# Designs tried in a protein design run: designed miniproteins, single chains, continued (5). Part 46

Each design is a single chain, and the fold is of that chain. pLDDT is the mean over its residues in the fold that is shown.

## One batch from the design tools (miniprotein)

Design m17568
Fold by ESMFold2-Fast:
Structure m17568 (fold): chain A 60 residues (1-60)
Amino acid sequence: REDLLRATIQETSRAVERAPDKSDEISQASADQLRQGLAQGLSPEQVRQRIQQANDQVIK
């Protein structure tokens, strides 16, 4: 659980550094993936990959 939060914060911060103008969209996408991961019991690595994918869609 704490590992999921750490992975989410880490990937969100990296994405925001790449696209600061989209920070709100990145934060929202990351939060959505974290909530789904918690509900599904996903591993920190699975949540990290989903956050990366979602943020790449926002950044293009």
Scores: mean pLDDT 77

Design m17569
Fold by ESMFold2-Fast:
Structure m17569 (fold): chain A 69 residues (1-69)
Amino acid sequence: MLTPEEAAALRRILAELSKDGKKYVPKDEFLERARAAGIDASEIVEEADTDGNGYVDLEKAARLVDERA
């Protein structure tokens, strides 16, 4: 489970990534931003990539963060 601090940081990253109107981002890009904040987002990224296409659905990722907070 995520700590409240980790959840808040991930929500900020999600807001920044979606600011440009992006709905999906490459898994590597999301993981890199999370790692820069000191967070291992591997599980969230894997679950948010439901279609296995190598992209994170930002809306799905946001819901997963809320569920694990």
Scores: mean pLDDT 77

Design m17570
Fold by ESMFold2-Fast:
Structure m17570 (fold): chain A 67 residues (1-67)
Amino acid sequence: DYVEEIKKLLLQMDIHQFDAFLRTLDPAVAAALRADPGADVTDLAEKIAASVSDIEATLARLRELSK
């Protein structure tokens, strides 16, 4: 499940890693995600999965940045 994988990766990231990830996204998408606090990590994961055209590339980027 891609949403569950994204959620797990987001929970492993610190604020700096998450900001770096957001900088790789479309500015409008990044701004919308920044408006939602980290408390809604499940909702953030679902929004990311719905907003990206290439989910595998997004997962690879999240994995790289979460190390």
Scores: mean pLDDT 75

Design m17571
Fold by ESMFold2-Fast:
Structure m17571 (fold): chain A 97 residues (1-97)
Amino acid sequence: DEAEKALEETAKELGLSPEVVERAKKIFDDYLKKHPDLSEEQKITFAKISVEVAEALELIRLGIARSELNIAQKKGDEEKVAELQREIAEVERRLHG
């Protein structure tokens, strides 16, 4: 399937982890089930968009965690700082393989 290949190649070029790739595949599959009339070109385009959406969701999560870390640091909450640093490291791992 050229669309699935385009999804996997796009995710690989962006260095995304397997968990983000699987999320992109789920977004893609869910859309195809609702739109069975898509052309092959439209499927390829949406496969790439699915990767971009999966990456954007991780970037939003990273932004939220960084904002919460800044607040925890200002409050001197060392336990929450350690938790948020671990969460940030996990999101960064997913974004960079």
Scores: mean pLDDT 86

Design m17572
Fold by ESMFold2-Fast:
Structure m17572 (fold): chain A 58 residues (1-58)
Amino acid sequence: GEEELRKKAREGAIQAGKLLGKEAGIQLAVREYEEAVRNGAPRGAIEGLREGAEELGA
């Protein structure tokens, strides 16, 4: 459901930040967020990416 997509997207963004470094993780999360919005991705995925980017300090 949307909640699972939100959790997965958020955790993925945070994990990328941990593995790639804060700055690179933020840039990746913001890019994925913009792509998701542009492509009409599910609401959960969009919200999860936004939350992940914010958690990393975007």
Scores: mean pLDDT 80

Design m17573
Fold by ESMFold2-Fast:
Structure m17573 (fold): chain A 76 residues (1-76)
Amino acid sequence: SERERLLEEARRLGLNVELVEEAYDASLNPDDLENQKKALLKIAELAMEADPSMTEEKLKESLKRFEENVEKYLKE
């Protein structure tokens, strides 16, 4: 399946497989705004985690700001 292929590729590339799985599962219902928001947040987590200069504190702060921006966007 596409899901299995994606998770195997993520593992091969050394990505956080759990975050990839969560992002994929959230993306499966695009008509649900809450699921779209979750998918965007998980993609942001993956992107920030891939940056070796990112500390855990910076990651959490950036995620919080991103979540606030997504929340504002979806309310418009």
Scores: mean pLDDT 67

Design m17574
Fold by ESMFold2-Fast:
Parts: structure tokens; C-alpha cells; sequence
Structure m17574 (fold): chain A 88 residues (1-88)
């Protein structure tokens, strides 16, 4: 999905020490997940909203240089198998 692509790009920039670019990409992923939530209903909307919020927090953490904490947010998003079904 485009959300996962943006998360992967954010991780690459954070590993290079470009925290501002990594933060921007997490924010874009959050905005895309939010837009997908608006087009959804029920459980799908709830999960996409949670995914958007987690990506927003990851954006804030990586901007502060807290790469490990941001990665935990990314891992939590990726472990939500139900969340991946919402991008279908």
C-alpha cells in the first residue's frame, strides 16, 4: 500500500539521520490513512483512525531524534494485520 511505502521511506531517512524528512513522510502516511478512514465504516474506520494516530506520534518522535520509539510505533502498525486489510 502507499501507506506502507511512505513508512518504509521514512525508516530509510531516519537511518540516514534525516529526521525532518523522516517526520514528513510519517506525517504523509498518517494523512493518507486518515483519508482512507473517511472513506470507510465500522471496524475498518476505527482501525485506520488508530493507524493514522500512531503514524502521527511516530512523526513527532522521529523529529525529536527518538528513532527507536518511532520504530516501535511502525512495528505496532505493521503487526495490525487487520489494518493491512483496510488498504485493500
Amino acid sequence: SEVNKLINESNEYSQKGDYDKASELYKRASELAKAQAEQSSGEKKILLTAKSKALEEASKLVKEGKVREAAVKYTSINLQAIGDLLDA
Scores: mean pLDDT 76

Design m17575
Fold by ESMFold2-Fast:
Structure m17575 (fold): chain A 65 residues (1-65)
Amino acid sequence: MTLTLTVLDEEGRVVAEVSVQADSPSTPVDVPELEPGRTYTLVLEATDENGQTTTLLEVTTTAPP
């Protein structure tokens, strides 16, 4: 299983994408180049061995100033 984290800006543009193998229950993700005070959407998806993609989490957050 592969986990993909996609970071979208307020215009829906992809500013970061991180893919990791789901072999660990805890994986820290650094999202570089976020502008302070801007709103971003984080989308976490899991892709299984059959190529099926499931959205696990979608969160809108504001980068701290």
Scores: mean pLDDT 72

Design m17576
Fold by ESMFold2-Fast:
Order: structure tokens, then C-alpha cells, then sequence
Structure m17576 (fold): chain A 71 residues (1-71)
């Protein structure tokens, strides 16, 4: 099961953005943690100006990028 599939299942079960970010942290390989930290820093700089839908869209983009880098 891919990280994106796990996120979609959590979203379907009523998972919050916080739950999705927790899953992202657990599933990200150690070697990609610096890239994850960079992406999360960019997300956190924008989160206060985002709607819940925009936050979800940005989390999905981060997950897709981490999955691509892990291949």
C-alpha cells in the first residue's frame, strides 16, 4: 500500500490534516527526512492563510513528492 493510498483511506474515515501529517512522518524514509522538513517548513509558513481544503491539497502534494523521491 502506498503512502497516498493510506492517506486517502484515513481521509475517507474522517481523518484530520494532523492525522495525515502524522502518517506522512511515520512513512517517510529516514534518508528523506531533510526534504520532508523543508516541505513541512514551507507548509507551516502558509498554513495560517490557508483554508482546510487548501491545507489538504498541500499535504497531498507533499506526500506525492516524498513518494516520487523514495523510488
Amino acid sequence: MTMLQKVKELEAQGGSVEDLLHTLGEETPEELRPELIKLLSEFNSKVASMTPQQQLDEVHKIIEKIEELSK
Scores: mean pLDDT 76

Design m17577
Fold by ESMFold2-Fast:
Structure m17577 (fold): chain A 84 residues (1-84)
Amino acid sequence: MEKEKKRKEVEKLLQEVKEELLRQGKPKAAEVVELSLEGNKAMIAGDEERVAEIEREAERFLKEHPEAVEVAEKVLQEKAEELR
């Protein structure tokens, strides 16, 4: 139960960050957060193949859109600090 509760809290945080990025007009950064959200859901489901697929997609996204990844991580860090 403990790990599942923490993963659900992460999922809620990721959804809030995605909505904030879309509101700011940063759809590419929101896509980075969506990949993290899908990866989290795949891990909860125990779908190792899907986790590996999302990891590869995230690595390609980082190479093609590094600024979008940086923006997404910055907003995620700021929101995580607010929940302290």
Scores: mean pLDDT 77

Design m17578
Fold by ESMFold2-Fast:
Structure m17578 (fold): chain A 90 residues (1-90)
Amino acid sequence: VSDEAIEYLEKRVKEAEKRLAENPDDPQAVLDLAGAYLNLGLIYESRGDLEKAREYFEKALTYAEKARALGHPEADVLLRVAKQGLEALK
């Protein structure tokens, strides 16, 4: 995994955070945050940074739960993958 992938995902996080600052209930921004955090968790896990991997999986879970509450059916798969990631780190 390249540093470019992390930079891309961090940019996506910042873009989604900016959208949420303007509209806290932007369902697409919440979904984008969940997905970006999930991918960051997977990248850090692959690099052996288990502390950062856990942190990002927890953030992914939080935003996936918010996305589900806002009516995004796609959030269910993100919730499951984030939970599996956290379980694998135990």
Scores: mean pLDDT 83

Design m17579
Fold by ESMFold2-Fast:
Structure m17579 (fold): chain A 75 residues (1-75)
Amino acid sequence: MEEEARRVLEEMYAAGQRIARGEALEILRRAGVETVRRLLEELGADEEFIQAILENLDPSLGVPALVEAVEKVLG
């Protein structure tokens, strides 16, 4: 499971692809948000890339945190 997710994420990162579809999305969902985040951090992906992928995997997790971060920077 984790090995499959790592391969998917390595391919996506190399291609600059932030949205998983079909079998790739299925593999990442089976691995889970925690595992996907850790693997992306190991690959050296930035927080923007990580959050784009995690939002595609679980939309409830990413959007409020991004809004708060932007609001804090702006004022």
Scores: mean pLDDT 70

Design m17580
Fold by ESMFold2-Fast:
Structure m17580 (fold): chain A 97 residues (1-97)
Amino acid sequence: NPLEPHRLTPEEVAAGLQAIADELEERAKKTGNPALREVADLFREASVAAQNGDLEKARELLHEAMRKAGEAKLSPEDERFVISLLIAAAFELTAAE
């Protein structure tokens, strides 16, 4: 598709999702909120799925992460942080297709 400026490789998508998981884990350590750790774990699973070329599985895991974050009743600051990372991940998955 000539309208797509750059297609990410599975390795690039996996690296991006892993970086997001690392940021969420750091935030979880600072806040002590176990839900942020659960979201980080889902991003790590999504990174593995992306590495295997399973972008559908990666997207499903991101939807699960969004659900977990919503259930956690995060502070407005943590909610904005998680939402920004979910948007970034969705853009990376879109660029890989």
Scores: mean pLDDT 78

Design m17581
Fold by ESMFold2-Fast:
Structure m17581 (fold): chain A 74 residues (1-74)
Amino acid sequence: SLEDLYQEAESVIKYIDELLKDPRISEEDKKKLEEIRKKLQEALKNHASSQEIAELIAEALETIGEVLRKIKEQ
């Protein structure tokens, strides 16, 4: 449901907030996380469609995965 997607988006935002506290993450990757966080927050504020929210969640999870992979490869 749209409500379930909104709750998932809020959970992703919360996870990004925790990641942004990790000193192992580069300033470049922190900016990427802040950008996708801002897009998700704005979409929720503007009551975006289920398709838009789902696409932004997918983009956020991909970005998070890339950041976590870089930390592991250090």
Scores: mean pLDDT 86

Design m17582
Fold by ESMFold2-Fast:
Structure m17582 (fold): chain A 75 residues (1-75)
Amino acid sequence: MSLEEAYKLGRLMGYAGALEGIDPETVVKVAETYAKEKGLSEEQIEAVVQGARDGYEEALKMPKEEIEKKVAELS
């Protein structure tokens, strides 16, 4: 996958984690572990982690309905 695709995957995980009320540090750890288990490169893992942090922070500023829409768009 490209770095852009890796970031998008992370962002999706960030939104999903916020929707479920999961702690942001837990979401980041889950995203990093998933990327490592998928055999992604170190740069791609960093992109997934950054995407997860950014997506989670964005989701905290949105109503639940809007987060659900963003998750659908990124899937």
Scores: mean pLDDT 83

Design m17583
Fold by ESMFold2-Fast:
Structure m17583 (fold): chain A 71 residues (1-71)
Amino acid sequence: TFEQYVARGEALFEQGMYALAVDEYEKALSLRPDDAAVHAKLAEAYRLLAEQVSEEYRAALLAKADEAAKL
């Protein structure tokens, strides 16, 4: 369910597993594309994932965070 994807995403986020948290939030949005709260969580997860990756991937992840924050 949507709620299970959000809950798994939040648990993974709290553990610092941002890439896996992104995957779960994307699954939640596949069920409810216009959920502003999940878009905000996805944006935060992309932002924190950018801190964990090399500079060549950071710009792309920050762009994804900005796009998620708009929705």
Scores: mean pLDDT 79

Design m17584
Fold by ESMFold2-Fast:
Structure m17584 (fold): chain A 91 residues (1-91)
Amino acid sequence: MKVTITIETSGSEEQTKQIGDAMKAAVEATAKRMGVEAKVETEVEGGKLTITIEVPASAATPLAISGILAAQKKAKELGVEIKSIEVKFEE
């Protein structure tokens, strides 16, 4: 299953990249704890962040939640506002 999380932030590209790095780390850590293999890719363009997670369907929801929570935590630490979060689940 493929999960795409798109986040728009009020931050700079550098700050948005730090949010993406935190999301990737949290998703990879959660996948390791669950004993599942996950492929995680991040793309940053200005204040827009896209994270793509390829994972077994049973792990898709907990990994997505883990990433979103990490994004919210890092955004608060940086003083950056998250303007929108879009989550898409694809086969």
Scores: mean pLDDT 86

Design m17585
Fold by ESMFold2-Fast:
Structure m17585 (fold): chain A 88 residues (1-88)
Amino acid sequence: LSEEEIEKIKALFEKYDTDGDGYLSFGELNKFLSDPEAQELLKKLGADLIGPRLFILDTDNDGKISFEEFLAALTKRDVSKYKEEALK
């Protein structure tokens, strides 16, 4: 994960964060995942298969996900095979 990729992910996150509160709702997350640019970034990151499961983070507060949680989920996918316990 390069600085350029992090900046692109942040820009896309901000684009779909229509409320400007720093969180994505389930609806906003689905729009993010439907964006071709986001899909290409996820594929390059090796996280294209995590997309449908990204919304199943510990967000019992009405299904919202923060930018930090989002980045952690994407980066953890690349290492999840070594540290499965960290994702459970």
Scores: mean pLDDT 63

Design m17586
Fold by ESMFold2-Fast:
Structure m17586 (fold): chain A 66 residues (1-66)
Amino acid sequence: SSAEEGRRLADELRSLPVSQRIAAGQALADKYLSDEQKAIAREIGAELRKIGDSFEEALKTGGKLK
């Protein structure tokens, strides 16, 4: 299943040094997620950023909300 494969890939990422995990995670997203899935994730991320901004809970990934 896609969920099982995703979990295996997550375990692989955890085996990498922290400095390499972000780049490896982005490469896996580029390889395995469709453009449609990436667009949906971006829209969800934008909505979560609005919620985070309202409660000042913006720093989970170290990104900027605006």
Scores: mean pLDDT 60

Design m17587
Fold by ESMFold2-Fast:
Structure m17587 (fold): chain A 90 residues (1-90)
Amino acid sequence: SKEEEIKKAVEKIPGIVKEVMENREEAIKELESFEEDLASSSWKEESIELNKRIVEAIKNGNEEELKEILLEMIAIQAGVPKEEIEKLLE
């Protein structure tokens, strides 16, 4: 179900944050490369802004900001408010 897919995505966030923060230079390169693909999407402006925020959070070592941005991205992709995803984590 969509709910189970969202839950699985959210459960991966701590692992993603750890991997990204341990490999910051590589993560930044991948995200900057991905920005070119985001520029062609129907969510171009929102996607590019989120990508820039992620890159900045990684550069600053801000794990809390990165977690919040990833959760926001999952909410946007799922078409639900962030608050609804937080309820699924109970």
Scores: mean pLDDT 74

Design m17588
Fold by ESMFold2-Fast:
Structure m17588 (fold): chain A 86 residues (1-86)
Amino acid sequence: MTLLEEAIEEAKKLPDVPDKFSDADIAGKKAKDFSAEEREAIKRKYLKLALEDYEEAKKEKDVTRQVGLILRAIGHVVEYKLLFEE
């Protein structure tokens, strides 16, 4: 199983996360700027975005657009794995 597939299965197990943080709210901030609960919510947001990109890629018939969606899903998985990691 690929890292992407494992992350997508993990995303499916999580409840829907309300979007409480914009990119501007996250940009330039560190783990210390957020509570543990806020960090978990932000990480889960990226994992859910990866799931959305992956499911869209599975439905896409254009190869170039499908590859773009898979790359976006991978990017969101990387954000989930590495965001606030010290």
Scores: mean pLDDT 71

Design m17589
Fold by ESMFold2-Fast:
Structure m17589 (fold): chain A 56 residues (1-56)
Amino acid sequence: SLEELQEKLKKIQDFLDSVERMRARLAAKRAAGQVTPQDIAEEKALEEVLKWLEER
């Protein structure tokens, strides 16, 4: 229904805000030379998720 679609859209917006904050944090760590293998793996997973979302 329309209400279900609106709730899903809000969750997507919240997710995108979270993604933007994560990217900013990773960029700051990279600029400071503090990036870890876990940070690289998270960035890679994030890129895959965003690519999947764009194709849906």
Scores: mean pLDDT 78

Design m17590
Fold by ESMFold2-Fast:
Structure m17590 (fold): chain A 62 residues (1-62)
Amino acid sequence: AGGGGYAAGGGAALAGDDVETAAKAGSRSFQLDGGSPEGGRKAGEAAARGDATEAGKWGNQG
């Protein structure tokens, strides 16, 4: 499992992309690391809306 990969991907997506793109990036990255795609998606969505606490919560689900 890669703790930094999906979290960094979600954060990077937030910086440049909208919530939909961030959610897709987070979901895909998390799934490729063997995590739950739903967790990655929610982390990306939370990050995109500026909700660092929620983003971290879903990231830690992996």
Scores: mean pLDDT 56

Design m17591
Fold by ESMFold2-Fast:
Structure m17591 (fold): chain A 90 residues (1-90)
Amino acid sequence: MAREMVEEAERIIESGDGERATELVRLAIRAEEEDTPEHRRAAGTVAAMQGLLAGLPREVVEKLAEVAYEYATDPELKNEKMIEIIKESL
């Protein structure tokens, strides 16, 4: 799962597909209101895109994607867990 979300994020960044990136952000926001696997995967892929663009190591990006997927319906807890992972990687 995490690797697949990171691979999709890489493809979007490499292709410059702004339309798909925007769609994923909208779906990730929708996870807060409607818990679906599609919305959770969108949250994970968005977190992976952010991590890759920030230059974080792949292992850290995979952890961010997993956490964003798991806590997609709780934005406050999701953000807290992602910040913890980033701090531990520094």
Scores: mean pLDDT 85

Design m17592
Fold by ESMFold2-Fast:
Structure m17592 (fold): chain A 68 residues (1-68)
Amino acid sequence: PLPEEIRELGGIQGVNLELAEALVAAGFRSVEELAAARPAEIVERVPSVNMETARRMVESAREILASR
């Protein structure tokens, strides 16, 4: 369900509600998918996100997985 996916992604440092919605729309539906993504791939699919934000999101997603 979209709201649950948005809530999960919203737990990532630097991801607000609008970014979480954009990530899901671009095909990044989980923290696991985001953690496995390349920052450049995120920027390509979500042009509103810059490279620094993409790198931080990937790092934060990996930290969330490591803490599970």
Scores: mean pLDDT 77

Design m17593
Fold by ESMFold2-Fast:
Structure m17593 (fold): chain A 86 residues (1-86)
Amino acid sequence: MEEKVRKELAKELEKLAEEALKEEGESEKVRKAVAILVSAAVNVEDGVMSLEEAREAVKEGLKEVGMEELGERAVKIIEEAEKKLK
């Protein structure tokens, strides 16, 4: 079950990154936010990063880039995945 949840979460984070590019357009700020989301997705899918570590990294990274609303959306996605592993 954990492997399936990690794969589903990775897809949801990648989809969120695609949606952010579509909504905000391509800018340096959005590109940095997308890189953070995609990095978290890959690290979660590969088992390198726990869901809790991914949530913290995404929250802090997107706040630092100035994309706090996108960070809140990503955190909610990760929290829903964490609930499935409960």
Scores: mean pLDDT 83

Design m17594
Fold by ESMFold2-Fast:
Structure m17594 (fold): chain A 96 residues (1-96)
Amino acid sequence: SSSQINSLISTMSNRIRDFVPGMSTSDSHRFSTIVVNIINRYINGLPVPTSDTNLFSDYVQRIISLATQQGMSRSDILRRLGNIIRDVYLGLLQLK
């Protein structure tokens, strides 16, 4: 349902901001929406738009930049981000 999708977006947005407090609510919500849309298209066998993958890449670079400024290592950032994305993927699979 749209309510369950919105809950996943909000949960992801909050988790990103927990480890990247320098990221705005707007940017974390936009990134989370893009991730959910990419994964949802992927699990349904639909092509993922290049514009979405480009935005994903741009936001990942911003997250790395912001978290590095706070003293976090690149490996820790990628591990945390990967765990968040994995949990979103598993959550979306449960809604299928």
Scores: mean pLDDT 88

Design m17595
Fold by ESMFold2-Fast:
Formats: C-alpha cells, sequence, structure tokens
Structure m17595 (fold): chain A 85 residues (1-85)
C-alpha cells in the first residue's frame, strides 16, 4: 500500500538522517539532542509500518539493528518503542 511505502521511506530517511547527524555533530550536546529526536521519529515510523501491515518479526529485527548501530541510544530507543506501543 502507499501508506506502507511512505512508512518504509520515512524509516529509511530517519536512519540516514541519524547517520549524518552522528558524523557531523555526534560529539556535541545539540547533535545528541537531535539524534534522540530522530530516534523517536524512527520508532514512530516503525510503528506506522507495523500498522500498515509489515511483518512484526521484520520490524523487531529493524529495531534491534537500529539499537546495535546506535548503542548509546539503546535505552532511549527501548523506552520510545515501549511508549509508542
Amino acid sequence: SSELQQALQQLYNEYLSMLDLRRKQGDTPEGQRKMREEAGEFVRAAVRALEAGMDRDFIDEVIDAFKREFPDLRDYIDREWERAR
């Protein structure tokens, strides 16, 4: 569906945004704040993909991969994921 396509596109865009933020501003307080905001948007995009019919196991793997890529944000990602459900 177009809604699923939009959710997956948002998920991908948020991931790329976070990689770019970490590279450019990862060591700054402002960069860390923006990365937390983007991590929240990534989690919300994952929820939208689930609601649009994406497989739960696939999204669980995506969230786990995201936590591995951003280990400093793991606890925040877990909290946002729990909150979004």
Scores: mean pLDDT 83

Design m17596
Fold by ESMFold2-Fast:
Structure m17596 (fold): chain A 63 residues (1-63)
Amino acid sequence: GSEADAAAVGRAAEADALAAGLSREQAKTYGDMVAAGVASGKTPEEAAANGNAAGRAAKQRLG
């Protein structure tokens, strides 16, 4: 997608992460990762899945 699409998807992912109970810092990092994924040529769906997988891996390592 375009850079504007990447930014929009990242912001939506950040808002979703906050609603799901992540900290502001974690939500921002997740949104940034999703935006970077879209900017690198991934679809919004693929970028979100990648960010979600990273979040799950971090949670498993901590708990």
Scores: mean pLDDT 71

Design m17597
Fold by ESMFold2-Fast:
Structure m17597 (fold): chain A 80 residues (1-80)
Amino acid sequence: SALEAAEVFLKAMSEALGKEPTLSKEEVAEMLEKEKETLPKQIEEAEKWLEENRSSLSEEEIKAAEIALKGAREAHKLLE
């Protein structure tokens, strides 16, 4: 469900950012439903950007990005 996808995404974002996001679970669920068709492309583009810019990022930024991208992929799978 979209709500389960939102929970997974928010948990990943909290871990990546080191703080709780300002968005509610319901708001994120609505966003994920709206972005459902474009989310796979956004994840792919973000993964490509991360690989191209790995050398210019800190280890903390790389780990945060990897956690966020993994969370986004898991969230999208729950929307299928």
Scores: mean pLDDT 80

Design m17598
Fold by ESMFold2-Fast:
Structure m17598 (fold): chain A 80 residues (1-80)
Amino acid sequence: MIEEIELVDEEGNVYKVPASELSERIRKALEEKKITKLTKEELKDLMLEVGQPPEEFRELAEAIAEKEVEELLKIGKENE
């Protein structure tokens, strides 16, 4: 089980985010793929892959994932 992930922002800064802040589905996907460090975009893409939204809801799902990634990045910044 992963304890934390390293999330990389648009500027290349690395922040540690506790695995407890991630949904169980995302945490399991990261463990299965052996991913412990990823960019905001890679995390958003993983959320979309795990969520498997229908094409009609893709844009909405992308907006939700982007907001969730920004909240996780904020948590990582507060834990520095």
Scores: mean pLDDT 79

Design m17599
Fold by ESMFold2-Fast:
Structure m17599 (fold): chain A 73 residues (1-73)
Amino acid sequence: SGMLVTIRYTNDNGNTVEETILVQEKIGDQYLGTDVGTGRPVVIKGPLEVGAKVTITYAGGTRTIEGEIVKVE
């Protein structure tokens, strides 16, 4: 079974955004999941704990996003 993780970050426009990821697998120090709103595959690096700082890479992206875990369910 997967877990739902909500990640908060600031986008390039200076807006606060929250994305919910369905985390399905752990491979080494990375988690593989799917963005629930968009269906896009993502890779999360860092601990999946509320308050943790993590990096998120979207499939096909060359940039990583830095965010904070704000909810785990």
Scores: mean pLDDT 81

Design m17600
Fold by ESMFold2-Fast:
Structure m17600 (fold): chain A 85 residues (1-85)
Amino acid sequence: MTLEEIEEVIRKVLDDPEQAEAALAEFRKEYNELKKKYGKITDGLLFEATVRALERLVKEGKITEDQALRILQAIVEAYRKKREE
Protein backbone atom coordinates (compact mmCIF):
# COMPACT_ATOMS: atom_id res chain seq x y z
CA MET A 1 0.00 0.00 0.00
CA THR A 2 1.35 3.44 -0.93
CA LEU A 3 1.04 6.94 0.53
CA GLU A 4 -0.78 8.01 -2.67
CA GLU A 5 -3.38 5.21 -2.32
CA ILE A 6 -4.22 6.33 1.24
CA GLU A 7 -4.46 10.00 0.16
CA GLU A 8 -6.86 9.04 -2.68
CA VAL A 9 -9.09 7.12 -0.22
CA ILE A 10 -9.21 10.17 2.07
CA ARG A 11 -10.20 12.45 -0.84
CA LYS A 12 -12.83 9.96 -2.07
CA VAL A 13 -14.52 9.56 1.35
CA LEU A 14 -14.41 13.25 2.36
CA ASP A 15 -16.67 15.24 0.01
CA ASP A 16 -15.77 18.54 1.76
CA PRO A 17 -12.46 19.90 0.35
CA GLU A 18 -11.60 21.63 3.66
CA GLN A 19 -12.08 18.36 5.60
CA ALA A 20 -10.03 16.48 2.98
CA GLU A 21 -7.17 19.01 3.20
CA ALA A 22 -7.19 18.88 7.04
CA ALA A 23 -7.17 15.05 6.99
CA LEU A 24 -4.33 14.93 4.42
CA ALA A 25 -2.28 17.42 6.49
CA GLU A 26 -2.66 15.32 9.68
CA PHE A 27 -1.90 12.09 7.79
CA ARG A 28 1.25 13.59 6.22
CA LYS A 29 2.35 14.87 9.65
CA GLU A 30 2.00 11.39 11.24
CA TYR A 31 3.66 9.78 8.19
CA ASN A 32 6.65 12.17 8.33
CA GLU A 33 7.11 11.60 12.09
CA LEU A 34 7.19 7.80 11.60
CA LYS A 35 9.49 8.09 8.55
CA LYS A 36 11.92 10.29 10.53
CA LYS A 37 11.92 7.79 13.42
CA TYR A 38 12.17 4.54 11.41
CA GLY A 39 13.65 5.63 8.05
CA LYS A 40 11.28 3.32 6.12
CA ILE A 41 7.49 2.96 6.28
CA THR A 42 5.92 -0.51 6.15
CA ASP A 43 2.25 -1.13 5.25
CA GLY A 44 1.59 -1.62 8.99
CA LEU A 45 3.19 1.72 9.89
CA LEU A 46 1.21 3.46 7.10
CA PHE A 47 -2.00 2.02 8.57
CA GLU A 48 -0.95 3.10 12.10
CA ALA A 49 -0.21 6.65 10.85
CA THR A 50 -3.68 6.74 9.22
CA VAL A 51 -5.42 5.55 12.42
CA ARG A 52 -3.55 8.12 14.54
CA ALA A 53 -4.36 10.97 12.12
CA LEU A 54 -8.06 10.04 11.96
CA GLU A 55 -8.28 9.73 15.78
CA ARG A 56 -6.84 13.25 16.19
CA LEU A 57 -9.21 14.67 13.54
CA VAL A 58 -12.27 13.13 15.24
CA LYS A 59 -11.08 14.37 18.67
CA GLU A 60 -10.65 17.91 17.27
CA GLY A 61 -14.10 17.79 15.58
CA LYS A 62 -12.65 18.21 12.07
CA ILE A 63 -14.27 14.99 10.79
CA THR A 64 -17.00 12.70 12.11
CA GLU A 65 -16.46 9.21 13.56
CA ASP A 66 -18.50 7.81 10.64
CA GLN A 67 -16.16 9.49 8.13
CA ALA A 68 -13.11 8.06 9.94
CA LEU A 69 -14.62 4.55 9.93
CA ARG A 70 -15.42 4.80 6.19
CA ILE A 71 -11.81 5.81 5.43
CA LEU A 72 -10.44 2.91 7.51
CA GLN A 73 -12.84 0.43 5.85
CA ALA A 74 -11.83 1.61 2.35
CA ILE A 75 -8.11 1.27 3.20
CA VAL A 76 -8.65 -2.26 4.60
CA GLU A 77 -10.54 -3.26 1.42
CA ALA A 78 -7.76 -1.84 -0.80
CA TYR A 79 -5.13 -3.75 1.21
CA ARG A 80 -7.18 -6.98 0.99
CA LYS A 81 -7.51 -6.69 -2.81
CA LYS A 82 -3.74 -6.17 -3.17
CA ARG A 83 -3.06 -9.28 -1.03
CA GLU A 84 -5.49 -11.42 -3.11
CA GLU A 85 -3.67 -10.44 -6.35
Scores: mean pLDDT 80

Design m17601
Fold by ESMFold2-Fast:
Structure m17601 (fold): chain A 85 residues (1-85)
Amino acid sequence: SVLKVTVTLKPMTPEELKEVKKKIEDILKLSPAVESVELLEETETSIVYKVKIKDSVDPEVFAERLKKTLLERLPLIESVEIEIV
């Protein structure tokens, strides 16, 4: 399954943006459910990823857990929207 992950960011410095981006990418890449991560778009207010997950993983369950993890771990994230493609 393929997910489009849109992370909306609170106002922050360029240095904080680099740290948040690294932490998001680390969370995604360290997940055993994730096969690949592609950065689609990066702005000062949002980051968009294309995430390919294993076929054995329920994409809706994965999306809900990922959204919760990102919001709980990264206080500079405003919201997370995940679309199953």
Scores: mean pLDDT 84

Design m17602
Fold by ESMFold2-Fast:
Structure m17602 (fold): chain A 72 residues (1-72)
Amino acid sequence: SEEERREEEERKKELEKEIEEGVYKVAEAVYRTVLLREAGLNPVEYARNKDYPKEIIEEAERLAKEALEKNK
């Protein structure tokens, strides 16, 4: 019983880590799309020089959560 609970908690931690990695990838894709759309320039140069804007991260988190719900 307690062993089953420990394994479930470890599974939850792994899932949370995968979600965080997914959010980062979506944030990168959104950031690139926004910069290409706004400036018509290569977003890779901007992404390398600075952290992602907070608004892009928030949008990416929202999209990642929606994608996870849709895939269920």
Scores: mean pLDDT 60

Design m17603
Fold by ESMFold2-Fast:
Structure m17603 (fold): chain A 100 residues (1-100)
Amino acid sequence: SPKELMRKLVKKMEELVREMRTASDEELLHKLGEIIIAAREILEIAKKAKASPELIEEIEEILKRLEEIYKNFLNGEDKEKVIAKVEEEVKRLEEVVEKF
């Protein structure tokens, strides 16, 4: 089902966040990129499954914040702060997927 596919992507994102805690800066950047790709896949699944406009908007807002976190990390934001922000956005995305 669309929801089960989105749940699998969220679990992948949660594992990537866990790995970020012990990663180098280069590995963290790569893992953050993978999280953004997974969030984009969730958005496409939700759109194809005709999710409500409200749920689609919530996913789009989470994706925008993840992209901002990526840009801020490239501009020298602290690793610990970046990981905490990503973890919060992944939790928000999990909540949105459960509403589907």
Scores: mean pLDDT 90

